# Designs tried in a protein design run: designed miniproteins, single chains, continued (5). Part 37

Each design is a single chain, and the fold is of that chain. pLDDT is the mean over its residues in the fold that is shown.

## One batch from the design tools (miniprotein)

Design m17260
Fold by ESMFold2-Fast:
Structure m17260 (fold): chain A 98 residues (1-98)
Amino acid sequence: MKKLRFGGFYLDDEKTKEAVRKLLTEKYGVPKEVVDWAIDNSDYIFVIIDEEDKAIGLIGITNDNKIFYYDPKTGKTVEMSEEEFNKLLEEAEKNRDD
């Protein structure tokens, strides 16, 4: 099974928002418009990173408590249910050798 890593960021101050914007755009190659929208509309952002340090998904919890998922392969943002999000977290946990 391909090992996945999760990076989580609380967007509680402008310094954190600027650092996350640079990280997602410059290191992980997420489009600026997607990152700007995610930062402006979310309290918390998760990045799903593969073993090659490539972003394969961006998940955010919006200011209205909705969960969104951005897929870099399709360039689409979709709303995710809490059940789908929990399933994804459980699958990431199973990919850890512990």
Scores: mean pLDDT 72

Design m17261
Fold by ESMFold2-Fast:
Structure m17261 (fold): chain A 66 residues (1-66)
Amino acid sequence: SSEQIKRLQEEIELLRKNIEELRERIAEIEAKPNPSVREQLLRLLYEVVIGSTEYVIERLEKKIAE
């Protein structure tokens, strides 16, 4: 239904905003000359979360296209 499509689009927008926030956090860590081991691990974790979130967005976009 059109209402379900609208809700999926709203969820996609929120997920894209989450990705943008995580990319900003990665950029902050990468800007440091000597990031700590903890910061390097957090960067890797953020990259995994971004990839997982992008996968979810692709699934939702396919649902809209159906």
Scores: mean pLDDT 88

Design m17262
Fold by ESMFold2-Fast:
Structure m17262 (fold): chain A 67 residues (1-67)
Amino acid sequence: KIEELIKKLESDDFRVQIEATNELFKEAKKIDDEEVKKLIADYVGASSRQEFIEKAKELAKKILEKK
């Protein structure tokens, strides 16, 4: 569930955060929506840990909205 992935993004363990972002990215690729596609591009372009996690959270919220 996407909600469980969001909880993992709040983890202090960076490995857990990265695994959650990878699963979110896989779920996002299944959604045929222009806003989700734009968020995927922003996520792929992230260059710092903080930006990467912030973009992953935005992507997760958008996936929940489009369900």
Scores: mean pLDDT 75

Design m17263
Fold by ESMFold2-Fast:
Structure m17263 (fold): chain A 79 residues (1-79)
Amino acid sequence: NTRQKIADLILQKIPNLTPVEKALIEILKSSEDEQEVSKALTLLLESIEDPELRQQIAQLVLEHSSNAELKQIALKDLI
């Protein structure tokens, strides 16, 4: 699924994740609360300093996610 792909991409590209970032990745992967997932994605994107990785995540959400809230977050990050 899209959320798992985002989590895997972040884990692969950022070797030194903070405990907060690790917690946000777990929320992104496992939470059933759409508001928690949206907040976790927003905070993760804000913490990522690599613009190429941010663009890859945003594109992955826009192309593969069926969640409208996640697509809005991705669009906002690309602008």
Scores: mean pLDDT 78

Design m17264
Fold by ESMFold2-Fast:
Structure m17264 (fold): chain A 87 residues (1-87)
Amino acid sequence: SLEELLKEVEELLKEAVKTKTKEDIERAIKAAERLFEAAKPYLSEEEARRLQTMLEIARRLADKDVEKALKAVAAVYAAGKELLERL
């Protein structure tokens, strides 16, 4: 469910922020990608494109630009949380 995906992203994001290891960041990105796919039908076309681009950049820079990778995960989490409030 969207709620379960949101909880997974929250937990993995918290760990990634704490450890800042490549493994934890990549896990958080993967969880955010699953949440994004589930949320995509409910997002505006513009928001979906923006989040997708951020996630693509995060994947390429996961161990090179930790702050950008974490911001991308946080953006997807925020969008998913706001979506649940609207459902």
Scores: mean pLDDT 83

Design m17265
Fold by ESMFold2-Fast:
Structure m17265 (fold): chain A 80 residues (1-80)
Amino acid sequence: MPSPLEQLFAALDEVVATGSDEDEERFLRLMLEASRADREAVARRMLEIQGVTDPARQAELVAGMLDGFDRQRAAEAAEA
């Protein structure tokens, strides 16, 4: 079985390939359940796909993206 991180990368690749609502929902759920470290790895991969290769800029953007995921997770927990 693939690791949780490999499942996240596969789900991201499917979203990029298909753009379907089902694939987007699956990816989002996996991201919300993922560890912070796995979310950081996915965020870096997304930035690399977008051509952001500068390590300092990646670190800044990754921090912002992780903060966004943490806020979304907290909002969903508050509504549950």
Scores: mean pLDDT 75

Design m17266
Fold by ESMFold2-Fast:
Structure m17266 (fold): chain A 60 residues (1-60)
Amino acid sequence: SSAEEQKRLKAREEYNRLMGESIELALLGQKYLKAGNDKEAQRYFQKSMELTKEGAKILK
């Protein structure tokens, strides 16, 4: 149905948004890691992983 199609499209859009944010956070984590700031790097990597898990939930 069109309602199910709209639901799937919105889920895909939200998934894409979360994946984009996840990548950005991972890149920030790498930047902090290169600067020797392991604590901040781990924080950003953890946030990136959390967004990836949220995306996985949306697709299921």
Scores: mean pLDDT 86

Design m17267
Fold by ESMFold2-Fast:
Structure m17267 (fold): chain A 87 residues (1-87)
Amino acid sequence: SLSREEVLELGEELIELLAEEYRRTGDRAVATHRAMAEHLLRLFREGRVSVEEAVRGLLDLIDSVLAESTDEELRARVREIKARLEA
């Protein structure tokens, strides 16, 4: 199972990836997904969601990104984060 520190690191990596993609593309869907990830990590840092709930939330968000994005580079990098969350 993942530690609290590992979940925070993976969530922050996802936020940075989505922020970078938004800066390059201006895609509002990417901005929305980033805001959702930031909100989830805020709740997690505040102890308002468990490790298991945070992992599930990040996986659900990643699946939404994969369903909506046709950018193969973004999809590949998001899948790498997904694999590490499922470890």
Scores: mean pLDDT 88

Design m17268
Fold by ESMFold2-Fast:
Structure m17268 (fold): chain A 100 residues (1-100)
Amino acid sequence: SMGIDRAIDYGLRNGALSEDEIQRILNADASDDMKLAALYVLLYQRGLTSVGDQDRFGITSLSSSSLVGAYLNGARTADQLTQVPGVSQSVANFMQRYVL
């Protein structure tokens, strides 16, 4: 998607994403919305996005905005993320292992 492509380009240009991290996210058992949310969280952790930049990166679906919102409100474990609508156990486990 254009959102994923933009997030990847932006992260690579700023040295904030590695090829290995990108490939892990793209190969995850997750929707494109969840993959975009994971990329956005990594960029946020590395100081490349701020609260309110979600729409600019395509965090506009209920599922992607809910996952990002939960992270911004302090969710840091798979158990916390599984309480978020649309977040599967697989996605929550991926986030805890590779993103959080």
Scores: mean pLDDT 84

Design m17269
Fold by ESMFold2-Fast:
Structure m17269 (fold): chain A 99 residues (1-99)
Amino acid sequence: NLSCDEYLNLVEKAKEAYKNDGSLTASNSEEAFNYASALQAAGYLSQEHATDIVIRYVKENKTTFRGFTPESLLSEENRKQLQDLVEDRVNELRSSCPT
């Protein structure tokens, strides 16, 4: 749960972390998830692109995210579950600021 100012600060950090080659610099998978979700909430990324960034982070860093592993994300079912988590986070972030 973020305030509007915290959400806007997250978007600015996410913009700085996101590179022109589509890579995202993050310290862990939770930060990658929050940055990708913030960029989608702010209109810089599509739902599919934000989800793909989290998948890419998990695979490239050989890490886990809430029980998802690089191997589990080879499954369409597990990718869909991750996409739903991203959508939920985007909706939560969008609710942080009145339009």
Scores: mean pLDDT 84

Design m17270
Fold by ESMFold2-Fast:
Structure m17270 (fold): chain A 77 residues (1-77)
Amino acid sequence: SDMSLEEIAQENLEGAKELLKRGDVTGAAYNALVAAQLGDTRAIPVAQEVLEAAKKAGNSYAAKKAQEAIDIAKIRE
């Protein structure tokens, strides 16, 4: 139940950070979005970092997904 969702969110946040280090901005954005959809507000700073990386890379798809993650997580703040 709640514990399981928190574990999934944590795994996705760790995954997003790992993917960013490897230059996979699209994968990082997806992982941050999943954590945000699970209601984890820790997704906000991770998604902000992904958004900055996406903008620098010119990856408009990843930028949109990172912004969605920020918006969703902020609503649950």
Scores: mean pLDDT 86

Design m17271
Fold by ESMFold2-Fast:
Structure m17271 (fold): chain A 86 residues (1-86)
Amino acid sequence: MSAKEKEILKILFSRKVTVNHIAGYLLSRGLTDDKVLRVEAKSIITLRKNMGVEVSKEDSELPDYAKDLDPEELERAKKIVLEQLD
C-alpha cells in the first residue's frame, strides 16, 4: 500500500470527513458508474456509522488529490454520497 493510499484512508476514517472527501476519494479510484458509487459510498458511510462517527455535510475544501477532477463528475458523486446519508 502506497503512502498516498494510507493518507486517503486516514482522511476517510478521521472524525472530520465530509461528503467532498468521500466523493473525491471514490472518483480518484476511477469509480464512475453510479451503481458502484452508491454501493461504495453506502459501505463507507455504514462503516463510519458503526464506528460512532458521522459524515459531515459541512462545506470543506477538496483534498489535493481531488482538485483536478471533472467538476460535473464531482457534483454527481457528491449528490450520490448525500443520498446515502439520508
Scores: mean pLDDT 71

Design m17272
Fold by ESMFold2-Fast:
Structure m17272 (fold): chain A 70 residues (1-70)
Amino acid sequence: GVAEARAAQAVRGLNVNQAAATDLVIRYHLDASTLHAALQMLQEGKSAVYVSEKLDLPIEVAEQLQALLS
């Protein structure tokens, strides 16, 4: 569906679990560009706090995205 497509687009080229990313898209109504930017920033070494503030995401979402990259 739409959430699965958004997650697939956002995680393209990133080593993350697409099913877990889809769950976050559904729960928090994330768009693909925001999800991709968050994952990219986290891979570049930015903190969950930085990503939360920069993209106006709840800290819990940023922390869950950081966990996907572990």
Scores: mean pLDDT 77

Design m17273
Fold by ESMFold2-Fast:
Order: C-alpha cells, then sequence, then structure tokens
Structure m17273 (fold): chain A 59 residues (1-59)
C-alpha cells in the first residue's frame, strides 16, 4: 500500500537523478522520453515491492 507507493517514488527519484547526470554529461532527452523513463521506473519499483511483500507473506 503506502510502501509500494514509496518504492515507486524512490525509483522515480533515482531515475530522475540518473537523467540529470546524463544531461550534465551531454546527453539530451526530450520531455516525452524523460516522462516515459520516470513512469517505467516507478512501475518497476512498485512491482518489485509487491513481489517482496508476497515473499514476506510466505515466510
Amino acid sequence: MDEVEEAGRRAGAVMGNAIRHREEQGRVYSDEQRQALLERARQAGEEDERERRREEELR
């Protein structure tokens, strides 16, 4: 629930920092590409957290 949302937010923040570092090194991202990467990162983070919670329930 809240933990899944937090995991998604953290993944998004990590991706945002990675994009910023890449841009500082001369990489160029469109707004659309940035949004797609951030959304994908958040979804992956949420999915990973849900799997961890299911594993915890099996213990």
Scores: mean pLDDT 78

Design m17274
Fold by ESMFold2-Fast:
Structure m17274 (fold): chain A 59 residues (1-59)
Amino acid sequence: SLEEQIQELLQRIQQILDEYRALAKAGNGVVPAEVAAALKAEYDALGAQVEALLQQQKA
């Protein structure tokens, strides 16, 4: 279902956030720029997918 797809995407977003927090903690608040950029790109792409699916639910 649409709700299941949204839930899956939100779980993936949470995993990315958890990974970023773990890296930031290990690096005393510093994450390598390339790694941060890659995680940000995945986060933004997943967020856009969630937004699109939420708009579909309103139709």
Scores: mean pLDDT 84

Design m17275
Fold by ESMFold2-Fast:
Structure m17275 (fold): chain A 110 residues (1-110)
Amino acid sequence: SIDSMLEMLIQELEAIIGDLEWLIEELDDPEMVALARELAALARRGRAALQARDIATAAAINAEIAAQVDRLTALARERKVSFSQRLRIMSISASVLVMESAMKKLEALL
């Protein structure tokens, strides 16, 4: 159960990293690119924390990812982005909701 939740969280972060790397190459807005780069770095640190079974650090990083994804989503609403870019940002947002639910369940078991 704990191991299956850790594996799921790691897979969600890997998916987010992939979407963010694509967005870094495809976004034209320098502020959105900078935010996507910051998010990719956070996601890599979160993945490393989960792999090390450092749940407290992973939870703190997950909260920071959620806040920065909300910022990226807000910028995407204010600024014109392509349909493909919007789909990737929505995919990241959906993954963050899955991670928030799983992290709460993981913390309840520890």
Scores: mean pLDDT 89

Design m17276
Fold by ESMFold2-Fast:
Structure m17276 (fold): chain A 78 residues (1-78)
Amino acid sequence: SEANLNELTRLLSKPSLDEEELQRAVEIIKSLSPEELKELLKRLPKTALENLRRYLAGLTAGMSPEHRKAIEEVLREQ
């Protein structure tokens, strides 16, 4: 949804995320299907994608293999 895109963009555009902000980003990602996640990630600005790379290990811990694969595939293509 637009709200999920806007919130995730806001969170991932920050130079640093605290524990609560990381947890919020994880919950948004988990609420999406792997396909919806890929489409949302493709719409993120480049700065947010670079920050996603930095937080990848923390964000993907405990996620489904399909969600992790979706994130990794988008990051490889960008």
Scores: mean pLDDT 77

Design m17277
Fold by ESMFold2-Fast:
Structure m17277 (fold): chain A 91 residues (1-91)
Amino acid sequence: SAAKEEEEKKKKIEEELKKEIEELIEIIEKLLKEGKLSEKQAELIKSVLEALLKSVEEFQKKVAEVEANMSVEEQKEIEEQILKEVEKKKK
């Protein structure tokens, strides 16, 4: 249950970071529209934020792969532990 809570927290943090990056991109576009930023400054900042967003997406994909593999491995480890205890009881 504690492990599930940590997984849930990680997903929330990743989704919040993605949302914050998207909101920052919108703020930059608004500032450009209002003439408070030059087009060159806005493009540079947006490029950095878009690169960061891509890094978050790649990280999310890797975490999902690890979670899927860990569930199978965790299940196998639990099964092996049960089998070892059953064998000890039969001896």
Scores: mean pLDDT 69

Design m17278
Fold by ESMFold2-Fast:
Structure m17278 (fold): chain A 68 residues (1-68)
Amino acid sequence: MKEEILKESNESMVVMARSVGTLHGTELSGQYEELRTQAIIARREGDEKKARELEEKARELEEQLKKS
């Protein structure tokens, strides 16, 4: 019960910061890093077409981060 009260308070603070847009860019940053990692793995496996597609998606997210 006490843990739920602390969890609710902490969650509210995180949600408020995100609502203000402060954490909005961090979501795109996380997706960008994930796509970059997947592109590296695809290149390592020899799937150059897949790697290129993932790199293009990563670049689009990078541009969105610059606008944010």
Scores: mean pLDDT 65

Design m17279
Fold by ESMFold2-Fast:
Structure m17279 (fold): chain A 92 residues (1-92)
Amino acid sequence: TRAQQLLQQAQQAVSLGQQLVDQARRYRDVDPRVALSSADGSLRAADQAIRYATDAGRLDPSLQPQTQRIIDQADQIRQDALDIRDQVRRLM
């Protein structure tokens, strides 16, 4: 269903966001430009995950526990990305 497809897209966005946060951490002290780009990408991925999860839950309320878990994961990614972005901007 469309709700299941949106839930799957939300999970993929969370995975991408986490990968980009990990990349930002790796490059923070090596290449601040790459670290900043990765952190910004992670923020966009987290926002995308929240939008997909919200839409999935609206279309199918039975998915609420899964969508809430994704939103919580995306919020954590967003926090991590903002922290890295702030650290990198202070170095530049």
Scores: mean pLDDT 89

Design m17280
Fold by ESMFold2-Fast:
Structure m17280 (fold): chain A 100 residues (1-100)
Amino acid sequence: SEKEKELETIKKAYEEFLQAYDEVLERMERGEISREEAGKLFKDKMIEIAKKYLPNLSEEQRKIVEEGIKKIESLPDDNIEEALKIFKETFQKIYDKLLE
């Protein structure tokens, strides 16, 4: 169904995000990048993934994503934990709407 296809798309976006998060954390833990650099890379990747999937979302889902992006953009670059929390909450809201 169309709803199943939308759910698969959202799951793919979420998995792509978690992979990006793990890669950034691994590089930071190895001392390859600073915490601030890691936060900037993570923020940029979150926004990139969100904008990539935005055109395929309903108006209601777009508003949820845009609010999430706005919150992430307002964070200090070194606040990777809060950025992750906002991203997870944003995807949960999208997922919940698809199940309605």
Scores: mean pLDDT 79

Design m17281
Fold by ESMFold2-Fast:
Structure m17281 (fold): chain A 87 residues (1-87)
Amino acid sequence: DGRRRAEIAIEVAVEAAEELGADVEKIREEAERAAEEALRLGVTDPEKWALLAGQLALKAAREAGLSDEEAQRVAEEARRRALERLR
């Protein structure tokens, strides 16, 4: 179910933005656009959906002013959370 995978990726990206004190509305809009594009391209692989959540969390972390090292840890945690929910 592509819609459910999109929902999970968006949920995880938004959770990361909230935890970081980042612009939640902005990240949600970016996550929704990225998820729609992935759905349009027919992405079904849970690993790719988890990667999408991680990339959005990375962006939120960088925009929140985290270092590259800290942002990478946030991205990996978000990817893990998304993959766990996608199983």
Scores: mean pLDDT 87

Design m17282
Fold by ESMFold2-Fast:
Structure m17282 (fold): chain A 92 residues (1-92)
Amino acid sequence: EKEEKIKKLKEVIELVKKALEVLKQPNNPDAKEEAIKLLKEAKELAKEVGAEKVAKKLDELIKAIEENAEPEKIVELIEEAIKLAEEEIKKL
């Protein structure tokens, strides 16, 4: 149980990092759609393990990307989501 929750939270962190890498790609017209797909997958994993704060932060991040928020705000939300997931792992 604990080991499975840690594994899923680590997968959340990796999906969020991959979404950031996709968003940094030059000349990728599908970058936002690909990043949103990765973040929605991360959100579902966070919900499965009961990491409500992580899931909520990922929702905010998805909405910010959809609304074309400033790059600085998107990076801030990414860093906050990773930090929250790491904090959840430490509590287990």
Scores: mean pLDDT 85

Design m17283
Fold by ESMFold2-Fast:
Structure m17283 (fold): chain A 62 residues (1-62)
Amino acid sequence: LDPETRAKIIYDYIHTDLSDEEIAEKYGVDPETVAEVRARFDAGELTKEEAQKIIEIYKKEN
């Protein structure tokens, strides 16, 4: 899973009320993949590349 897709999943997780299943459908991944990305984010295991891409998404949306 590429860093851009992980960043989008994290953005939707923190800024929307979408379920893991709805996020998975939106990006064409398994719900388990969304759950893993979310668990990693909650554990503070965010890479610099993922953090930068989340900032870029935030700027485009705001």
Scores: mean pLDDT 77

Design m17284
Fold by ESMFold2-Fast:
Structure m17284 (fold): chain A 99 residues (1-99)
Amino acid sequence: MEKRLEELLRELAELERELREAMENNDLERVREVVERAARLVAEVAELLEGEEYEAVAIVIEGETDEEIREKARAAGEELARRRAAGERVAAAIGFVRT
């Protein structure tokens, strides 16, 4: 249990760095790939700690302006917060790219 948790947390830290780089480079395909992997790992961590199934939710936000991306990201975050407040078990990763 503990060893697997440590391995997963290390992988998540690495994916966070990869996501930051992909977003900085506006690489939509890489952002999508990294966000999907991150969501799956976050769900696995949650399931390992709680013993309950978690839905992995990967969210990729595309926009032509920084303002559009920020607004969409805020809306996505609010939606996730509402789902969790309603008792849903969701594990989420969010990435964005300017296209």
Scores: mean pLDDT 82

Design m17285
Fold by ESMFold2-Fast:
Structure m17285 (fold): chain A 87 residues (1-87)
Amino acid sequence: REAEIAAEAARRAAERLREESKTHPGLQPVADLLEEAARAAAAGDWERAAALEERAAEAARTLPDEVQELVNRIVVEASLEAARRVE
């Protein structure tokens, strides 16, 4: 279930960040990286997924504090939502 939860969490986070990128354009690179991470996870390439998630986190750290807080909230919520949904 961890693999399914990780893939779903990345997918949901990417989807929400993509929507938020309409208001915060700096989120586009973060959304792109998490979307690619979700695809890698779904394909079973966990090392690639982890590397892309790390790159997404690094990209998020270059954003203003307010936007970083939004990214953290979205990622946490997506993880909790994925855990509930894929049980």
Scores: mean pLDDT 78

Design m17286
Fold by ESMFold2-Fast:
Structure m17286 (fold): chain A 73 residues (1-73)
Amino acid sequence: SDEDAEVLRRLLDGELSVAEASRLLGLPKTRLSLAIAVLEGAPLDREQLREVLRLLREEKDLDALMQRLSALR
């Protein structure tokens, strides 16, 4: 959703804690920390933020997840 994309944007910009984002998005803190490590400071648009959320929710292979997140940077 637009609201979930905005939560992820705020997390990546350092405006929201991993704990708060985890509660709001229903995602594990470890997955959100991975997203920060790969994408912090990346100039992602709303559709790219939605794709990141989809990957964090659906991609079970960690190596594939990291590679696909890196491609959005």
Scores: mean pLDDT 85

Design m17287
Fold by ESMFold2-Fast:
Structure m17287 (fold): chain A 55 residues (1-55)
Amino acid sequence: MTIEEIVKQILDALKKDDIDKLNELEKKLAPYSDDLDYSQLLAMIRMGIWIIKKK
């Protein structure tokens, strides 16, 4: 999966308030947290989950 595909999935899940999808993506990317690009994507996913839960 490319970084562009992951970003698209994150943005689509955020628009739909799909916490389950965001949690799935977090689980998939968590082992790669030492990579700078994946670390940034994980931060985006986690912030998205937090924002949705506050609604």
Scores: mean pLDDT 79

Design m17288
Fold by ESMFold2-Fast:
Structure m17288 (fold): chain A 74 residues (1-74)
Amino acid sequence: SYAELVQQLDELEAQAKAAKTIEEVQKIMQQAQQLKQQALSDPSLTVQQKTLLGFRVLAVEGEGYVVEQQIKRS
């Protein structure tokens, strides 16, 4: 459902912020992309819901990018 996908993406965003290794960040970003493909393939979701889920995927990717850059500086 839409609510389940929102919850999963919110959990991935929190995991991205807490990630300690580049491998963890890459795995989280891969999971976000899988959820994006799942959302796009779901005929029960509206275009608006798919768009909003897309923004949540971008939020996960943004947090992952920031954390990856911080790890590379360490």
Scores: mean pLDDT 86

Design m17289
Fold by ESMFold2-Fast:
Structure m17289 (fold): chain A 92 residues (1-92)
Amino acid sequence: MTPEELEKGKKELIEEFSKIVDDIEIELEEVGLKRSRKLSIEELLLLVLQGAVYKYKNTKEKKVVIKTENQEEKEKLEKKLKELIEELKKKK
């Protein structure tokens, strides 16, 4: 995957998430499960957004629960998600 393709995919995902941000609630839950592959907080954020968009489109569920590996990952992801939601709401 080229950096340009990754950036385009990220932008499209953020645009899709922006359309549902007022309708969807994301809850992060710490489960202590170790992943086989180490993901960055940025990669995890994109997976959370993808999961939320996918679930909302397919089930129309307004609440999405995302499982995190540990408390530190949960806190970092919550902070990034809050920052993104605030930025999207300011952009109107």
Scores: mean pLDDT 73

Design m17290
Fold by ESMFold2-Fast:
Structure m17290 (fold): chain A 90 residues (1-90)
Amino acid sequence: SPVDEFEELVDKAAQADLAGDKEQAEKYLEKALELAKTDPRITVEVLIGMGLRYIGDELDARLRGDEKAAALAEAKLKVVQKVLKSLEPP
């Protein structure tokens, strides 16, 4: 599914960002952004829902004391926020 492919790209961008691999993080972010611009199934509503889920994932991880999972959820949220910002009307 294009939504599953998009989420995989978000995960890869977030993992690369956390690893300090700026080149890979930018590469995966660009691929996610292009997919969001070209596939009509990746709607603003889907992206908002995904962001809300990552907020919940971060809160759950913090409550469990899982700092690594919390950092990953926060990084994924930042990727989705960048994509949403790029889809704002001019």
Scores: mean pLDDT 87

Design m17291
Fold by ESMFold2-Fast:
Structure m17291 (fold): chain A 63 residues (1-63)
Amino acid sequence: SAEAVARLREGAEAYAARIKEQFPDAEVSYEITSETTAVVTFTYKGKTYTLTLDLETLERFLE
C-alpha cells in the first residue's frame, strides 16, 4: 500500500540520517525495492556498503 511505502521511506531516511550522524563524511542513499524492503547504500573512505532492510527493521528507527 502507499502507506507501507511511506513508512518504509521514513524508516530508510531515519536510518540514513543515523549513518550520517555517526559518519559525517559518508555519502548515503536509499532505494525502495518493494512494499516491505529498502536498500541503503553508503560510501565511506572509498568503501561502499549495501544493506537490504525490511519494513519491521526500518520502523524501529522511527522511535
Scores: mean pLDDT 78

Design m17292
Fold by ESMFold2-Fast:
Structure m17292 (fold): chain A 55 residues (1-55)
Amino acid sequence: HHMEELQRLLESLQQQIQLEEQRVKADTAYNKAAERLPASAPVAKQQADEELDRQ
C-alpha cells in the first residue's frame, strides 16, 4: 500500500516538473527571440503586461 502511494506521488511530481520545464522553455525561447529582435520584443511584452494589469 505504501508502494502504491509513492507511485502516485511520483507521477504527480513528474507532471509538476514537466509543467515547470515547459514554462522555463517558453520563457527562454521568448528571451532568445528578444535578443534577435530587441526593438520589437520589448513593445510586445509591454503590451501583454499592460493587458494583464488591466484584468
Scores: mean pLDDT 68

Design m17293
Fold by ESMFold2-Fast:
Structure m17293 (fold): chain A 82 residues (1-82)
Amino acid sequence: SALRAAAASAAMAALLLGRPVEAALDVEETTRLLREANARLTGVTELTPEEEAEVEEAARLAAEAAREGLVAEVAEELLRKL
């Protein structure tokens, strides 16, 4: 599901950057979190307008998933597998 995929991206970003999963409840904060996590993993800090829009959409889905507790659930699953 797109919602679960967005939850996984947000959970991984929060864990990578040492931030609380509750940050995913805010779309603007989640957009920043996803961009920073991508920069840490790939070294890419500049995005095209199309890539920016894609990140914002992912952040909106992640915020919805966070309201359902899915980001916290996925973060716990990831921590158990690491």
Scores: mean pLDDT 79

Design m17294
Fold by ESMFold2-Fast:
Structure m17294 (fold): chain A 94 residues (1-94)
Amino acid sequence: EVEEEIKKARENLEKNLPFVKEYADKHLTPEEKALVEKRIEFAKKRLDYLESNKLTPEEFEEYKKMVNDALRQGKSIEEVFKEFEKKIEEKKAK
């Protein structure tokens, strides 16, 4: 189920955060740490959106396809997510 897959993604993020923080504190510059923190905040924002917007299985598969296609093309996941969010909001307005 979509809900279970999103839940597992949240659990994986939370499990990995202490290790990411420890690595950043030992190995990254202040500027690099700021970039990591922005990426973490964006990951949380994406998960919050997916959890709140009860996607159909078809919508969730479309989202995963868009993310995978973006990664193959070297596009920003943030840009792809913004496009997906806009499509879902437009669909709700109809």
Scores: mean pLDDT 76

